# Designed miniproteins, single chains, continued (5): the designs that were tried, part 80

Each design is a single chain, and the fold is of that chain. pLDDT is the mean over its residues in the fold that is shown.

## One batch from the design tools (miniprotein)

Design m18770
Fold by ESMFold2-Fast:
Structure m18770 (fold): chain A 69 residues (1-69)
Amino acid sequence: SSLEEQLAKLREELDRLTEQLVALAVQLNKDPDNEAVRAEYERTLAQIKQVLAEIDALRAQIAAEKAAG
């Protein structure tokens, strides 16, 4: 698939992870002592950071290809 298609898929993944993070934050507000929910919140944050880094890398590649053409 093209870099643009990969970027679109990462943006969709980011949207889903962000919605999941918000839902987990609501659960933690209702049950702040729930360590399992807190662990999932922290894992979701780490995944968001990873996806954002991949988006930045792909944007840089797209810009480089456009400059080289």
Scores: mean pLDDT 87

Design m18771
Fold by ESMFold2-Fast:
Structure m18771 (fold): chain A 70 residues (1-70)
Amino acid sequence: SEIDKKIKELGMEGAIAQVRLLALEVERWVAEEFGIPISPEEKARLDQEIADLRARITKLNEEINKLKSE
């Protein structure tokens, strides 16, 4: 069905976003843990990318849940 296809597509997008989020969170943790100097601009960019990925994952999960309730 179209609903099943859409759920699979959103699920794949969510999986890719989760992998990216994990990579960025690990990068931020390594920088903080080992005292690697990063510029304020670089940190702001990293924090923004993490925030954007979290928001995207939340939105994808909400859309999947809506489709599953139909």
Scores: mean pLDDT 85

Design m18772
Fold by ESMFold2-Fast:
Formats: sequence, structure tokens, C-alpha cells
Structure m18772 (fold): chain A 67 residues (1-67)
Amino acid sequence: MTLGERMLKLKEFLLSKGIILSNDEIEELVEMILNGASAKEIKDFLESKGIKISLKQASEIKKIVTE
């Protein structure tokens, strides 16, 4: 899966949950996940942007980006 494909899949998933991030924020999130970010770190990142998610949703985000 290319970087662009990972970004597109993540954007589509987040939109399905009503979550809107800028392209720069999506790229930052994808890069941090590819650099080994945990589900908790993903959750903390999104909470820093005012987005509340569960740890389960953070784990699903990680799976979408890495698989």
C-alpha cells in the first residue's frame, strides 16, 4: 500500500465517523503511525485536536494505516 493509498483510506474512515482533519493533519497522523505510534498515542494525538475517540477506534485507525 502506498503512502497516498494509506492517507485516502484513513481520510475515508475518519469521514465515515464524522471526523474532519486537514490534509496536513492526516499526513502527520499517517507518518506517526508508520513510525510505530501506539493506539494510545494515536488517541492522544486526536484528542489534542479536539477529537474524542475510543482506544478501540485508535487501534482500528492503526490497522487501516499499517495493513
Scores: mean pLDDT 83

Design m18773
Fold by ESMFold2-Fast:
Structure m18773 (fold): chain A 79 residues (1-79)
Amino acid sequence: TKEIEEKLKEYEKKYNVKFSPEARKFLIELLTSNEADVSKLGVPFELIIEKAVELAGKSKVITEEHLKKAIKEVFVEGK
């Protein structure tokens, strides 16, 4: 939990964005779920964050909806 929260802070600093409280909760649940081990999917978690930053645009606030859309686009882009 703490490790994930620190990693999210690093992404906030790197991309100059903020995660909403709902987005943080969603990412913690995603990364701690046995069903959603992002590392095993062969896609760097950073690509999901980069797409979510793009979707957030001028607001610089990443919401849960931005993350859900980013995940769909990153994992199903070929279809």
Scores: mean pLDDT 71

Design m18774
Fold by ESMFold2-Fast:
Structure m18774 (fold): chain A 79 residues (1-79)
Amino acid sequence: SLEDRIRELVREMAELVKKLPEMSPEQQREALERIEELIEELEELLSQIVDEETYQAAKRHLEALLEKLRKLVEELISK
């Protein structure tokens, strides 16, 4: 289902974000490229959600995950 696919992508992105600080520079580059692909696919799937409450909830979850990613990237750059 659409919801199951969204959950799968969010789970994959969350795992990559969590592991990012522990990765080698090469692995970090590959992980960031994968995260970009996951964001694009998630935005496409979110556009297909007809129920406004479900859409807003999913959007808030994605925004929170992106904010966490931004903070981790800032921490990595500062080293």
Scores: mean pLDDT 76

Design m18775
Fold by ESMFold2-Fast:
Structure m18775 (fold): chain A 73 residues (1-73)
Amino acid sequence: MEKLTELKQELVRELSKIEDTEPAITSISTSTNEEIKRLIENPEEWLREIGVPEEKIPELTKLIKEKSKKLGL
């Protein structure tokens, strides 16, 4: 549980550096642990669903995978 909370905080921090990601930040902040697990399993489709621009999806997918790996998720 704590590792998923840490991942949420890291993702919010990284998204805050990107313009026009406020809806995505809100979605992640209000997401359940099960929703965050789905994000880790299929980050590209989930990021597309919450309205992340296509050009940002590859870098955010890499970030999610890297942070999840570091946290042992």
Scores: mean pLDDT 75

Design m18776
Fold by ESMFold2-Fast:
Structure m18776 (fold): chain A 68 residues (1-68)
Amino acid sequence: SEQLDELRDTIDHLLKLAQTLSPDRVRQLRRSGLQYVDQVIASLTDPQEQAQAQRLRDEFVEELRRIE
């Protein structure tokens, strides 16, 4: 899925960016990033793609906690 590939690429980019930011900026990035991810998940109509996107969201949250 193009939407899932774009979501994965965006998450990877945001995680790399987060490593260079202060804790306050990482918190801002987390809020904005999760809003974006949640909008993508809401736009998906295939339950399997929604499940894959949810796993990407969970990984994103976990990795950001490690950076914070």
Scores: mean pLDDT 85

Design m18777
Fold by ESMFold2-Fast:
Structure m18777 (fold): chain A 78 residues (1-78)
Amino acid sequence: GTGTLIFKTSDGREIRREVSTDVPVIIGAILDIIGELIDTYGIGAKIELPKDVLDAARKAAETGEPVTVDVTVTPAPG
């Protein structure tokens, strides 16, 4: 199955990626989202992922329902 993983930042930005139950697809989606966060907040940004992000991605793919994870982002200075 496939589902939508949503990263929601503390400032209210949302980034969405489709995920499957395949671990490489989940990892690729997470890395793509991290890349978009770095592009948005700057190369020196600190990104804090929840400990259950992989489980959230698997749940989204298994249920076909969107799963939101809250992400703390500290922007790069500038």
Scores: mean pLDDT 80

Design m18778
Fold by ESMFold2-Fast:
Parts: sequence; C-alpha cells; structure tokens
Structure m18778 (fold): chain A 67 residues (1-67)
Amino acid sequence: EGPAVDLRPYHGEVEFGEARVEDGHQVLEVRGPRAPALGRDFERAFGDRLRAEVLDETHTLLRIRLP
C-alpha cells in the first residue's frame, strides 16, 4: 500500500531512466513530451516525500525521500 499514480495515460509518451540513490533520495529521470505532467501527478500523489524537478520540456527528475 502507498500512493499510486496511474501511468496508463502516459503509455508510449515517457521513458524511465535508471534509478539511483543520491543524498538520501531515490532519483529517477523521466524523459518524453509528458514528463513534466507525470512529475506533477507524482508530486500530488506522494506529497512532501517526492519532488519533481523539471529540467526542460521533455526531462524531469523525480526525487523520492528514503526513510
């Protein structure tokens, strides 16, 4: 159980990169024309545990705080 995001609307429109751990956060790069919109959906679902950093109109980093 936990917050979830429906990824079906993004099918074929985003690519997920390799996940890495950095400074107590799991970091995942998302690429594609809807990457910023996906990032916003994740921030709404995860609240203060996740930050979406929009690098440009096709690149977003998701940073999830580890326990």
Scores: mean pLDDT 75

Design m18779
Fold by ESMFold2-Fast:
Structure m18779 (fold): chain A 82 residues (1-82)
Amino acid sequence: GPLREQGRRIADVLEKAAEAVEKAGHTEIANALRQSADEVRRASERGDLEGMLKAVAKAGNALSKDPAAQEAATRAMVEAFG
């Protein structure tokens, strides 16, 4: 259904952000983004919109801890959505 497809797309974007963040040297934040991507996929498979939104919020919180990681992730996410 639409939620499952949207969840996969969001998870793919978070995984691309994680790769960019890891290349920038922020391995802990990259791992948090990958964990959030997995949580988004699982929540979307269950039709759990609240769980999916909470997983996205966790990703945002992890990125907020380092401005350089946030910039790298933002660039990767803009490229993935554009």
Scores: mean pLDDT 86

Design m18780
Fold by ESMFold2-Fast:
Structure m18780 (fold): chain A 64 residues (1-64)
Amino acid sequence: SHMDRERKIKELEAKLKELMNERDELTKQLFEDESVTNEEMAKVHMAQQERIDNTQKELERAKE
């Protein structure tokens, strides 16, 4: 239904914004933490980017 679609879109947009904010905060924290290796940072960023990409795909489908 139209209302269900609109609600889903708003929920996904809010989730996407949350995940992007988390990524930005995570980037800052990892930059400040001298104990974290470059390989560990890359793995964490890749995992967060996957979550963002998956949410973005759901949003694209919902907007169809």
Scores: mean pLDDT 80

Design m18781
Fold by ESMFold2-Fast:
Structure m18781 (fold): chain A 64 residues (1-64)
Amino acid sequence: SEIDELEARLLTLPDDVRAAVLAATQAAVKAAKPKTGEEAHDIYVAELRRLLDAAEAAEEARRA
């Protein structure tokens, strides 16, 4: 599933980075004030994917 793929990506990140990505994703969902659980889930998936892409890029930049 999409969530399982995103969770697998999270597990490749250092613990601190993983925690920061999850906290930022949850904060974004809360700030959006979704009206339904489905809307909350859609925002969560979209934000988690965006933040994972950014975190992975930052990890690569840190090694350069």
Scores: mean pLDDT 83

Design m18782
Fold by ESMFold2-Fast:
Structure m18782 (fold): chain A 68 residues (1-68)
Amino acid sequence: MEVVEEAIAALREAGKDDVARSLEETVQKYERGEIPEEVLRSAMYRAADELRKAGKTELADRLIAAVE
């Protein structure tokens, strides 16, 4: 999903490499069927919270919309 790639890039730009890596790994595991949707949703909400703290509120809202 393009919005996930944008979110990962924005998190890395904000110095939040751990959050970016966690989101990327969680998305990859979900695509492989290794984790349930609840875990993916949790990761998306955590990433969105960090994006809001970095002032990227519109991207955070788009990321949440992508999981609903």
Scores: mean pLDDT 82

Design m18783
Fold by ESMFold2-Fast:
Structure m18783 (fold): chain A 120 residues (1-120)
Amino acid sequence: SPSLEEIAEELKKLLENLDTHVKKMLERAPTEVSKLAKEAIEAAKKGEVEKAAELVKKIGEILGKKEQGELVAEALLEHKDDVELATLLTAIFVGGTSDSVEDTKEAIKKIIEAWELSKK
C-alpha cells in the first residue's frame, strides 16, 4: 500500500487541482448526486463543515452507502476547524466510496494521518 508521505503528496495534488477533479467527477455522477456533491464541496471550502457533513450523509443514503457517509460526516465534524482536510474528505467520498465499511474507516484514518504529517 502507499506510504503516508505518498498519500500526503496525492492529497496536495488533489487540492491544487480540485476544480478539475470535481468537474470530471460530477460529469459521471447522477444529476441529483452531482448537485449535492457540488454543494457539499462548496460548503466544506467555505468552512460550513456541519452543512458539508449533512450533505455527505444524504449522498451516502442515495448511493446505498449510508454507514460510509455517516463515518465521513463524523470525521468532518471531529476536524471541522481544518477546512482543507474537510474539503479533501468531502471530495474523496463523493468521488468514490468503498462498499466496505471497514475499508472506509481505514481510508479516513490514513487520509487524516497523512494530512497531519504533511503539516510537520
Scores: mean pLDDT 84

Design m18784
Fold by ESMFold2-Fast:
Structure m18784 (fold): chain A 95 residues (1-95)
Amino acid sequence: MSIEEIINKLSGEQAVELIEYGKELLLEHYKKNDPGRYGLVKSFYDGIVEYAKQLRDEGDEEQVKEGALLLIKQLELENPEVAEKVKKKAEELVK
C-alpha cells in the first residue's frame, strides 16, 4: 500500500499525531546534528503542529492529511531515515 493511500485512510486526529511524531524525530536530529538551529526549528514546527490541530478541530481533515503527506515527502529529500520512521508510524496508525 502506498504512503499516499495510508495517509488518506487516517483520521484528522491520527494525521496530527503523525505530524507531531515527525516533529519529535526531526527535533532530535537537529539537537544532535545542528544544535544552533534547534530553537528556530522547534518554534517553526510548534506553529505547524498548532495549525494542524486547528484544522483538525475545524473538521478540515483533508488539509491536515495533505500537510502530513507534504511533511513526509520533504523528509524523504532532507532526512530519509526520519521519513522511514514516520511512514512506519502511519502504517501502525491505520490498523
Scores: mean pLDDT 83

Design m18785
Fold by ESMFold2-Fast:
Structure m18785 (fold): chain A 64 residues (1-64)
Amino acid sequence: KLDEIIDKARELVKDLPEIEQGVFDIAAAVVRVLGGTPEDLLRLAGSIGEKVKKAVEEAIKEVE
């Protein structure tokens, strides 16, 4: 589920710089509001940075 993936990815980005965390929070909110998919979140995460992308990939794998 998208919400579980967002929550898990948020935990994984906790140690990143505050600006990367903030941009992730905005991207996750946009995907949620527009009824996007986990794949949409993953593509946006890739635009933020490699560490954020890996966090979303791991969250998808753990949630399935």
Scores: mean pLDDT 82

Design m18786
Fold by ESMFold2-Fast:
Structure m18786 (fold): chain A 99 residues (1-99)
Amino acid sequence: DELERRKRELEEALELARADPSVSEEVIRLIEEAARKAISDPREAIGHLAQAQLLATLPKIKEWTEKVKEMKELLEKLVEGADIEEIEEEARKIYEERE
């Protein structure tokens, strides 16, 4: 219930982020994919949110930044701590492969 509510709030915040040219399309894509997979594959969704957090310059859109953080925290509660470390490590490797 709370996860579904936060997913809707995140989707609303994404519409605002899409209107802001300072937000990278890649970051928007990652969060959109995370929102779509939040219920069906929370592990993959956490990975996408971790990648978005590494890429994002978020201070200009505070509400959107808070929604991303809240969603990631909720998804983390659905998996074990060891899995979170693995997911974040995978996200970091993808980030490090960027130009």
Scores: mean pLDDT 69

Design m18787
Fold by ESMFold2-Fast:
Structure m18787 (fold): chain A 99 residues (1-99)
Amino acid sequence: SMAMIADIIARIQSMSADQLRSLMKRLVYDATDDQIRRIAQVIQSRFGVVLPDDIAQRRTQIRAFIDTMTADQLRDLMIALAQTDVAIAQQIARIMATF
């Protein structure tokens, strides 16, 4: 729902860099191959990085990229993901509930 996405965005804005990084790493760990493809598309589009076509290598390189990101970059990525894919938004909400 639109209300759920708005609540997720509000929470992302208040989270620390460590919380954002942990959430993104857990999201990537739990993500399906289709979700990894979507995450990769958003990362490539917004940050200009090139990721490999192999899904396992793509997953590994996304995790490495997350380790280099600033808090503001992590917020930008997570907001973009939540707005782009409802299933990813729902998974972000589920992971947030564990904090």
Scores: mean pLDDT 88

Design m18788
Fold by ESMFold2-Fast:
Structure m18788 (fold): chain A 55 residues (1-55)
Amino acid sequence: SEADKFEALTVGALEAAQNDDQETLAKLMAEAKATFPPAHVEYIENLLNIELENK
């Protein structure tokens, strides 16, 4: 489902950020921007900011 795809991209982006894998993060965010509305992409970006702040 689209929800499952969104969750997979979100989890993948968070894992890439945790591992400092900037190339994978950029690819996943590009995929999210191509696939989902801006509000959904902003949600992922907000989660990434929270994760980086807690490091």
Scores: mean pLDDT 81

Design m18789
Fold by ESMFold2-Fast:
Structure m18789 (fold): chain A 75 residues (1-75)
Amino acid sequence: EKEKKAQELRKEAMEYINKALEAMRKRDYETAMQYLEKARKKLDEYATVSDDKITIDSSMSMIEDMERLIEEKQA
């Protein structure tokens, strides 16, 4: 039960990260930021049902790096 929910939340988080990357490639930074917010929310949910600290930490770092890059490119 928990395992299946964890896998689904991780999949959704990664899908949002990939959509954010695609938006960044198109220089649609507003859409990219919206997808990163959704990815962060899914990772927060994943952290409540999974002890996979390595995946959580690495994915969160990726989101934070992308957020900083977007802010730099917009201003």
Scores: mean pLDDT 82

Design m18790
Fold by ESMFold2-Fast:
Structure m18790 (fold): chain A 91 residues (1-91)
Amino acid sequence: LLNQLNNAILALEKAQNEEEAIAAGEEIKGILEQIKKTSSDFDTVLSAYERAISALKQALLKFPDSEELKKLLFDLEVDEGVFVLKNAVLS
């Protein structure tokens, strides 16, 4: 799954148009859901989300008007937040 994530992030970084970027972003989202379900290591899952979010932010610099990329970024930031809260001991 981490190799699949790396390949999807590279596809997003190499995207020449919005359609390619959206397709790569959707693939990243699916891979992250699988990593979240299969990995017991909090730092591995968190690092995967952080890398994906960073890559989507860079894609938005290339395609700033893409509502689909904005939605993907929002979805991943929410998913990361929920994941952190579920694994944190609240004071």
Scores: mean pLDDT 79

Design m18791
Fold by ESMFold2-Fast:
Structure m18791 (fold): chain A 61 residues (1-61)
Amino acid sequence: AEVEREAERIILEASDELKAAGNTPEAQDRAGRASTAAVEAYQKGLTPEEIRRRAREAWAA
């Protein structure tokens, strides 16, 4: 589904950001939080926009 593809895209983007950040423990933690937030939002049936928003908020934390 479109929502599923968007969640996958967000996870891949988190992986790319982790690599860009130099794969530090802090960046790994942020990527993990972003991926978890995206998956949880997807499982709750939220929109692609809301999934991305929650992933970005988790990455920033």
Scores: mean pLDDT 71

Design m18792
Fold by ESMFold2-Fast:
Structure m18792 (fold): chain A 79 residues (1-79)
Amino acid sequence: MDREKIRQVVEATAAGNDAEAERLIASIEDPDVRELARSGAAAVRAGADPELVIRAVTLSLDFEDPEALEEAIRLAEEL
């Protein structure tokens, strides 16, 4: 399931395992989900809380609202 892969990408990035994160991103077939996974990984690399990033990306997928994703990532970066 693509949502599970996003969580795994964020967790791998938080653990410093960029090779595993890139492998997981490459295994995502949906291009929109793949871009969300890359955005989540980038936010974690920038210092955002991995749990907040996972919640933000998952919420965006559930409601199909890219504005909610942008706002949630911005809030996570403030913490």
Scores: mean pLDDT 73

Design m18793
Fold by ESMFold2-Fast:
Structure m18793 (fold): chain A 93 residues (1-93)
Amino acid sequence: YAAALSAELAARQAELVALADEVYRATDDPLVQKAARKLREAIEAGDGLSAVTSLSLLLALASIEELSEEAREALRRLAELVSALENAAFKAT
């Protein structure tokens, strides 16, 4: 599963990085920015499990922080894309 997940994320790396960067730029919250940066680093490193873990932490943080509409929409799109890739990886194994 981990290898399949990493492969699915690698196929969408540019789109995932762009969405993580959009969350980072659309927020002034330093904790959300740090979480988005860590997520981008995991995606660029090709570590699918670390990327999913980082996204889960970012989503948990976003649930308690006030976010702009732009940051919230970018995070929603990112979460939906990652969820689809996780489902594809699970079905592949």
Scores: mean pLDDT 78

Design m18794
Fold by ESMFold2-Fast:
Structure m18794 (fold): chain A 84 residues (1-84)
Amino acid sequence: MMTPEELRLAVDRAYELLQRGASAVQIAREILRYSYYPGEVLRLSDKEQIELAIDVLREGLKVETDPEIIEKIRTILDFLEKNK
């Protein structure tokens, strides 16, 4: 289970990567860094990594209270959904 602090750190880093033009799979891997062991994520396909990151972010939206983090999560989700 990702802590609220780990979620915020993952979202901030993923958002920076998105602003720099990183790929959907690179952004997904950053989100998954705090939720899963690296070796497990690397065994998944790029599409499976993106879908898993979308699930993590959707769960994060249910508990996040910071409006700036919520907006970043929505932006990342929109990008990942379009590029899965």
Scores: mean pLDDT 80

Design m18795
Fold by ESMFold2-Fast:
Structure m18795 (fold): chain A 80 residues (1-80)
Amino acid sequence: SKEQLLEVLQRLSELLEKAKTKEEIIAALEEAIQLLKEKNLPQEVIDAMQAILDALKANDWEAFKKYLGELQKLVAEIMA
């Protein structure tokens, strides 16, 4: 549901605000992906977060920025 997606995104946002290291950001994204899968939330959101995580692990900042923008657009469309 939209409510479950919002809860996962709010938790991710809180963890990201507190994150001081790349490793903490990676851990926050991995937790969010796990919660999305457990709640059977949209595959497109899971795929977008996985792409962001993979880009971050690879230090590919261009891919990271691209996929972050795609996730933000997708979330805005779902929440509308």
Scores: mean pLDDT 83

Design m18796
Fold by ESMFold2-Fast:
Structure m18796 (fold): chain A 71 residues (1-71)
Amino acid sequence: SEKEELKKKATKYYVMGGAYDGLARMSESVIATGSSISESDKQRLRELAEKNRKLSEEYRRKAEELEKKLA
């Protein structure tokens, strides 16, 4: 059914959002604990974390919009 397909898409988008959140947290953790990391590498990790945060928010938003159609 249409509702079943929307539920599947919402679940997929939530999983993707969670995956990108996890990647952002890993980069943030490396910055926080890595006293021997160069400033250039820290900057690249910050940019990677920001990119993954934006992707996480985008996929969560897509999931929430699909769930609104189901409610």
Scores: mean pLDDT 85

Design m18797
Fold by ESMFold2-Fast:
Order: structure tokens, then C-alpha cells, then sequence
Structure m18797 (fold): chain A 71 residues (1-71)
């Protein structure tokens, strides 16, 4: 469920964030606009945590969406 994974992006646990990002990789093609919108709504401190996780993202499309959402 993409909604459940997007909710996990607001977690303060980096392990939960990483697991959610990895679970989103096979879903990114179908849900790219929804994922980008959720990433853009995250506060800047959460976006900083995501920036640190960029090397762990194997999907080029998901990595591009995360990078586009960074400040």
C-alpha cells in the first residue's frame, strides 16, 4: 500500500525511512506524482535525513524524485 509507505517517510527512525524507500522502488513508475507530492510536503529537517539516504536508493527514478524534493 503506497499510502502506508508514504506515511513511513515521516518516521524519525532512519531504518524505517530506508525500508519505506526500498519498498517504494517497484511502485515508483505507477505512483511517481503521488510519491513526489508526499516528498515535497516533508519538513526540511526530514528532507536532510533523506539526502543522507540517497546512496541507498537503487532506483534511478526514485532517487531523482527524492533529489527534486530536496531544498
Amino acid sequence: DVDELLAQLASDDPAVLLAALRALEPLVEKHSKRILAALLRLPDDRKAVLAGLLPEITSPLLRALVEAALP
Scores: mean pLDDT 80

Design m18798
Fold by ESMFold2-Fast:
Structure m18798 (fold): chain A 94 residues (1-94)
Amino acid sequence: SMEELIEELREKFENAEPTEENVRKLALETGVLLGMLDIMRAVGLISEEEAEELRRRLAEVALEILKRFLEETDDEKLKELIEKYIAEIERELA
C-alpha cells in the first residue's frame, strides 16, 4: 500500500547522515511516491480525498527528515538545498 511505502521512506532515512547524496535521494524517492499517487488518482485506484491525505502524510515524513538534516549539518550549501526543499513542500501543504 502507499501508506506502507511512506512508512518505509521514514524507516530508510531514520538513521541517515545529512549528506547531499541523502538529501537528493530523499527528494527523488519523495518525487517517485508523489508521481505514483497522481497516477493512482488519475486511473481511479484511489479517491481525490485519499490522494490528498496520503500526499499530506508523505510531505510530513519528508519534512521531518529534512528538518533533522538541517539541524545536524554544518555545510552552508547543504543547508540552502535543504531549506529550498522544505519551502517547496510547505507551499504544497498551504
Scores: mean pLDDT 86

Design m18799
Fold by ESMFold2-Fast:
Structure m18799 (fold): chain A 97 residues (1-97)
Amino acid sequence: SMSDFQQLRQQLETLLQQLSETVARAEAAVKAGDYDTARALVETAERQLREMRRLLRRLNELARDDPAGQREVMLLQMRLMALSGEVLVIREQIKKA
């Protein structure tokens, strides 16, 4: 239903904000040379990314016959891909330490 779509979309927006904060904290930890904290935050970010990918698949199913909903899913996927890329960069910085 549309209410199910709106509820999942709002949940994903909240999770995107939380993931963005986790990534920012991980970047700050790397800059401070706190690689143990950075590793723990990357693990947290990877768990958040897995949960968000699961919810995005569900949101995409709900938007199957809704072009406006499909555009919203695409924009959320693009934002998730950007944060996923930032997590990979942080992971590589930790490996070089």
Scores: mean pLDDT 90

Design m18800
Fold by ESMFold2-Fast:
Structure m18800 (fold): chain A 62 residues (1-62)
Amino acid sequence: EHKQFKQSQQIKELAVKQAELDLEATEEEFRNAEAIETGIQQERKQRYQEKLQEQMEREMEA
């Protein structure tokens, strides 16, 4: 009886701690995903501008 009570309480404490760690990990993953998405959008915009610049230079030389 005493041993079962102690085990149940330890399981609850571990479950709460695991949920807190999972939440923190999810928040970090979300921030990393946002940073990656922002980087991809910036890179796409940069490449598009470079292609337009190259096209204009080719037309000026022709």
Scores: mean pLDDT 76

Design m18801
Fold by ESMFold2-Fast:
Structure m18801 (fold): chain A 77 residues (1-77)
Amino acid sequence: MEEEYSPEELAELLERALREAEARGELTESQRVYARAMIEALRKGMYVIPDPETGGLEEAGPTLEEARELARERAAA
């Protein structure tokens, strides 16, 4: 399941999902930029979350738990 994946495994899954969605024309340019940035950070071994302040992506840490915790903090801020 997705929550059991390592950052590197998630990067591969997201690349495949991105290619499929791109072929279908489902993604906006902003969504493609976010997906690419997420894949790049995951390949560095870091989970990322959307930053509501900057509209970009923030590196959360090497574990999914850290990413979920940071996402909750950002949503509450």
Scores: mean pLDDT 68

Design m18802
Fold by ESMFold2-Fast:
Structure m18802 (fold): chain A 69 residues (1-69)
Amino acid sequence: TELAEEALRLAREGRVEEAERMLAGLAVQDPKAGQAASKAYKEARAAGLSDAEAMARAAEFGRQTLLSQ
C-alpha cells in the first residue's frame, strides 16, 4: 500500500518520474495492482491526458486494486 499511496502523492505534485519508479516497485510487490496501474496509464494517455494526469490515474487505480484485495 505504501508504494501506491506514495506514487499518488508524487503524481499529484507533478513528480512523474518519481511516481513511475514507485509504480514499478508496486508491480514487483503486487503484479495485479501493477497491471491495473499500467492499464489505467495507457487508457488515460490514449484519451489524450498529460503524463502527470495519466500517472495520477495509474497510481489511484493501483491503490484501489490493493484496497479491494
Scores: mean pLDDT 81

Design m18803
Fold by ESMFold2-Fast:
Structure m18803 (fold): chain A 55 residues (1-55)
Amino acid sequence: MPSLEEIKEEAVAYFTREATAAGLSPAAIETIVAAVVKEIEEAHRRGEKVVFRVL
């Protein structure tokens, strides 16, 4: 089972690669990545089971 830190790192890496490949601006990529990390951290702080699924 990956740690919370590993889940955050994988999510950041995944969305950064996808957004970069889609030609999004650095500012847009930063915004998306920050939002994803914040959601993961907030869910964990609430005691919710954090699950990251990629198809």
Scores: mean pLDDT 74

Design m18804
Fold by ESMFold2-Fast:
Structure m18804 (fold): chain A 92 residues (1-92)
Amino acid sequence: SKDIEGLFEALKELIGDEELVEELRKAVETSEEETEEKIREVARKWAELNPEEAEERGKRINETFKLDKDPLELAIEELAEILKLRIEELKE
């Protein structure tokens, strides 16, 4: 899909790791399990590059749903889920 290529280009800009995004592209063509693993790696890379934003987003999730979880891990899980849903939508 041409739309999925646009997503991969946006991710390269977002995380500055072209190799990881190309690994995600390859995983999307090979297996769902490998895709989920690479999506989580991309989400974690984003959080490492944007620690203040990631922590603040995770704290908001904790407050909204009355959770007591690691804010950074919550932000990573949220981004990973969004990215997974978007890839599934664009792949079909």
Scores: mean pLDDT 84

Design m18805
Fold by ESMFold2-Fast:
Order: C-alpha cells, then sequence, then structure tokens
Structure m18805 (fold): chain A 91 residues (1-91)
C-alpha cells in the first residue's frame, strides 16, 4: 500500500522533528524550568501519539478506521504542542 508507506514515512519524519525539538528545549538558556517542564510534557505526549500512529501503520491487520483515528490523534497532539510553543515563546 503506497499510501500507507507514504504516511509511515511522514510519521517517521515528524518523530525526528520531535527529537530535534526536545534537544533544543533541553539545551535552551532562554526558557525557565517551568516552561521547559510544560513543553517537554507536551512533546512526550506528541511523541507517544506519533509512536502509536507508526505502530498502527506498520500493522497490516489494522483497519482504515484504526489508521485514521491514530493519525488524527497524532495530528491533534502536534497541534497542541505547536499552540503551546507559540504561547510560551510569546511570554
Amino acid sequence: DAERARLLAEVERLLEEVRELREEIEASTELSEEQKALLLKALEETERALEAARAVLRDPSASEEERRAALQAAQEAAARLQALLAEVLAQ
């Protein structure tokens, strides 16, 4: 399934971006400890959602409904992380 392979590659790219962002947040001297804790928690939640989506996409027995739900959950987690980043950086 070419579409499944494409979506899997996209999820893997997002996981790499999450890893890079985590390193940036941990290394930041501009963020308070409270801001770092808040962002790292959101990042962890996003990473878990992406890992769950990757697992579903790798499972050939998973239904279209299961794949759609997992991808939607990952997108929602990523959107929450982006919103939180915007709020923290505006402070």
Scores: mean pLDDT 82

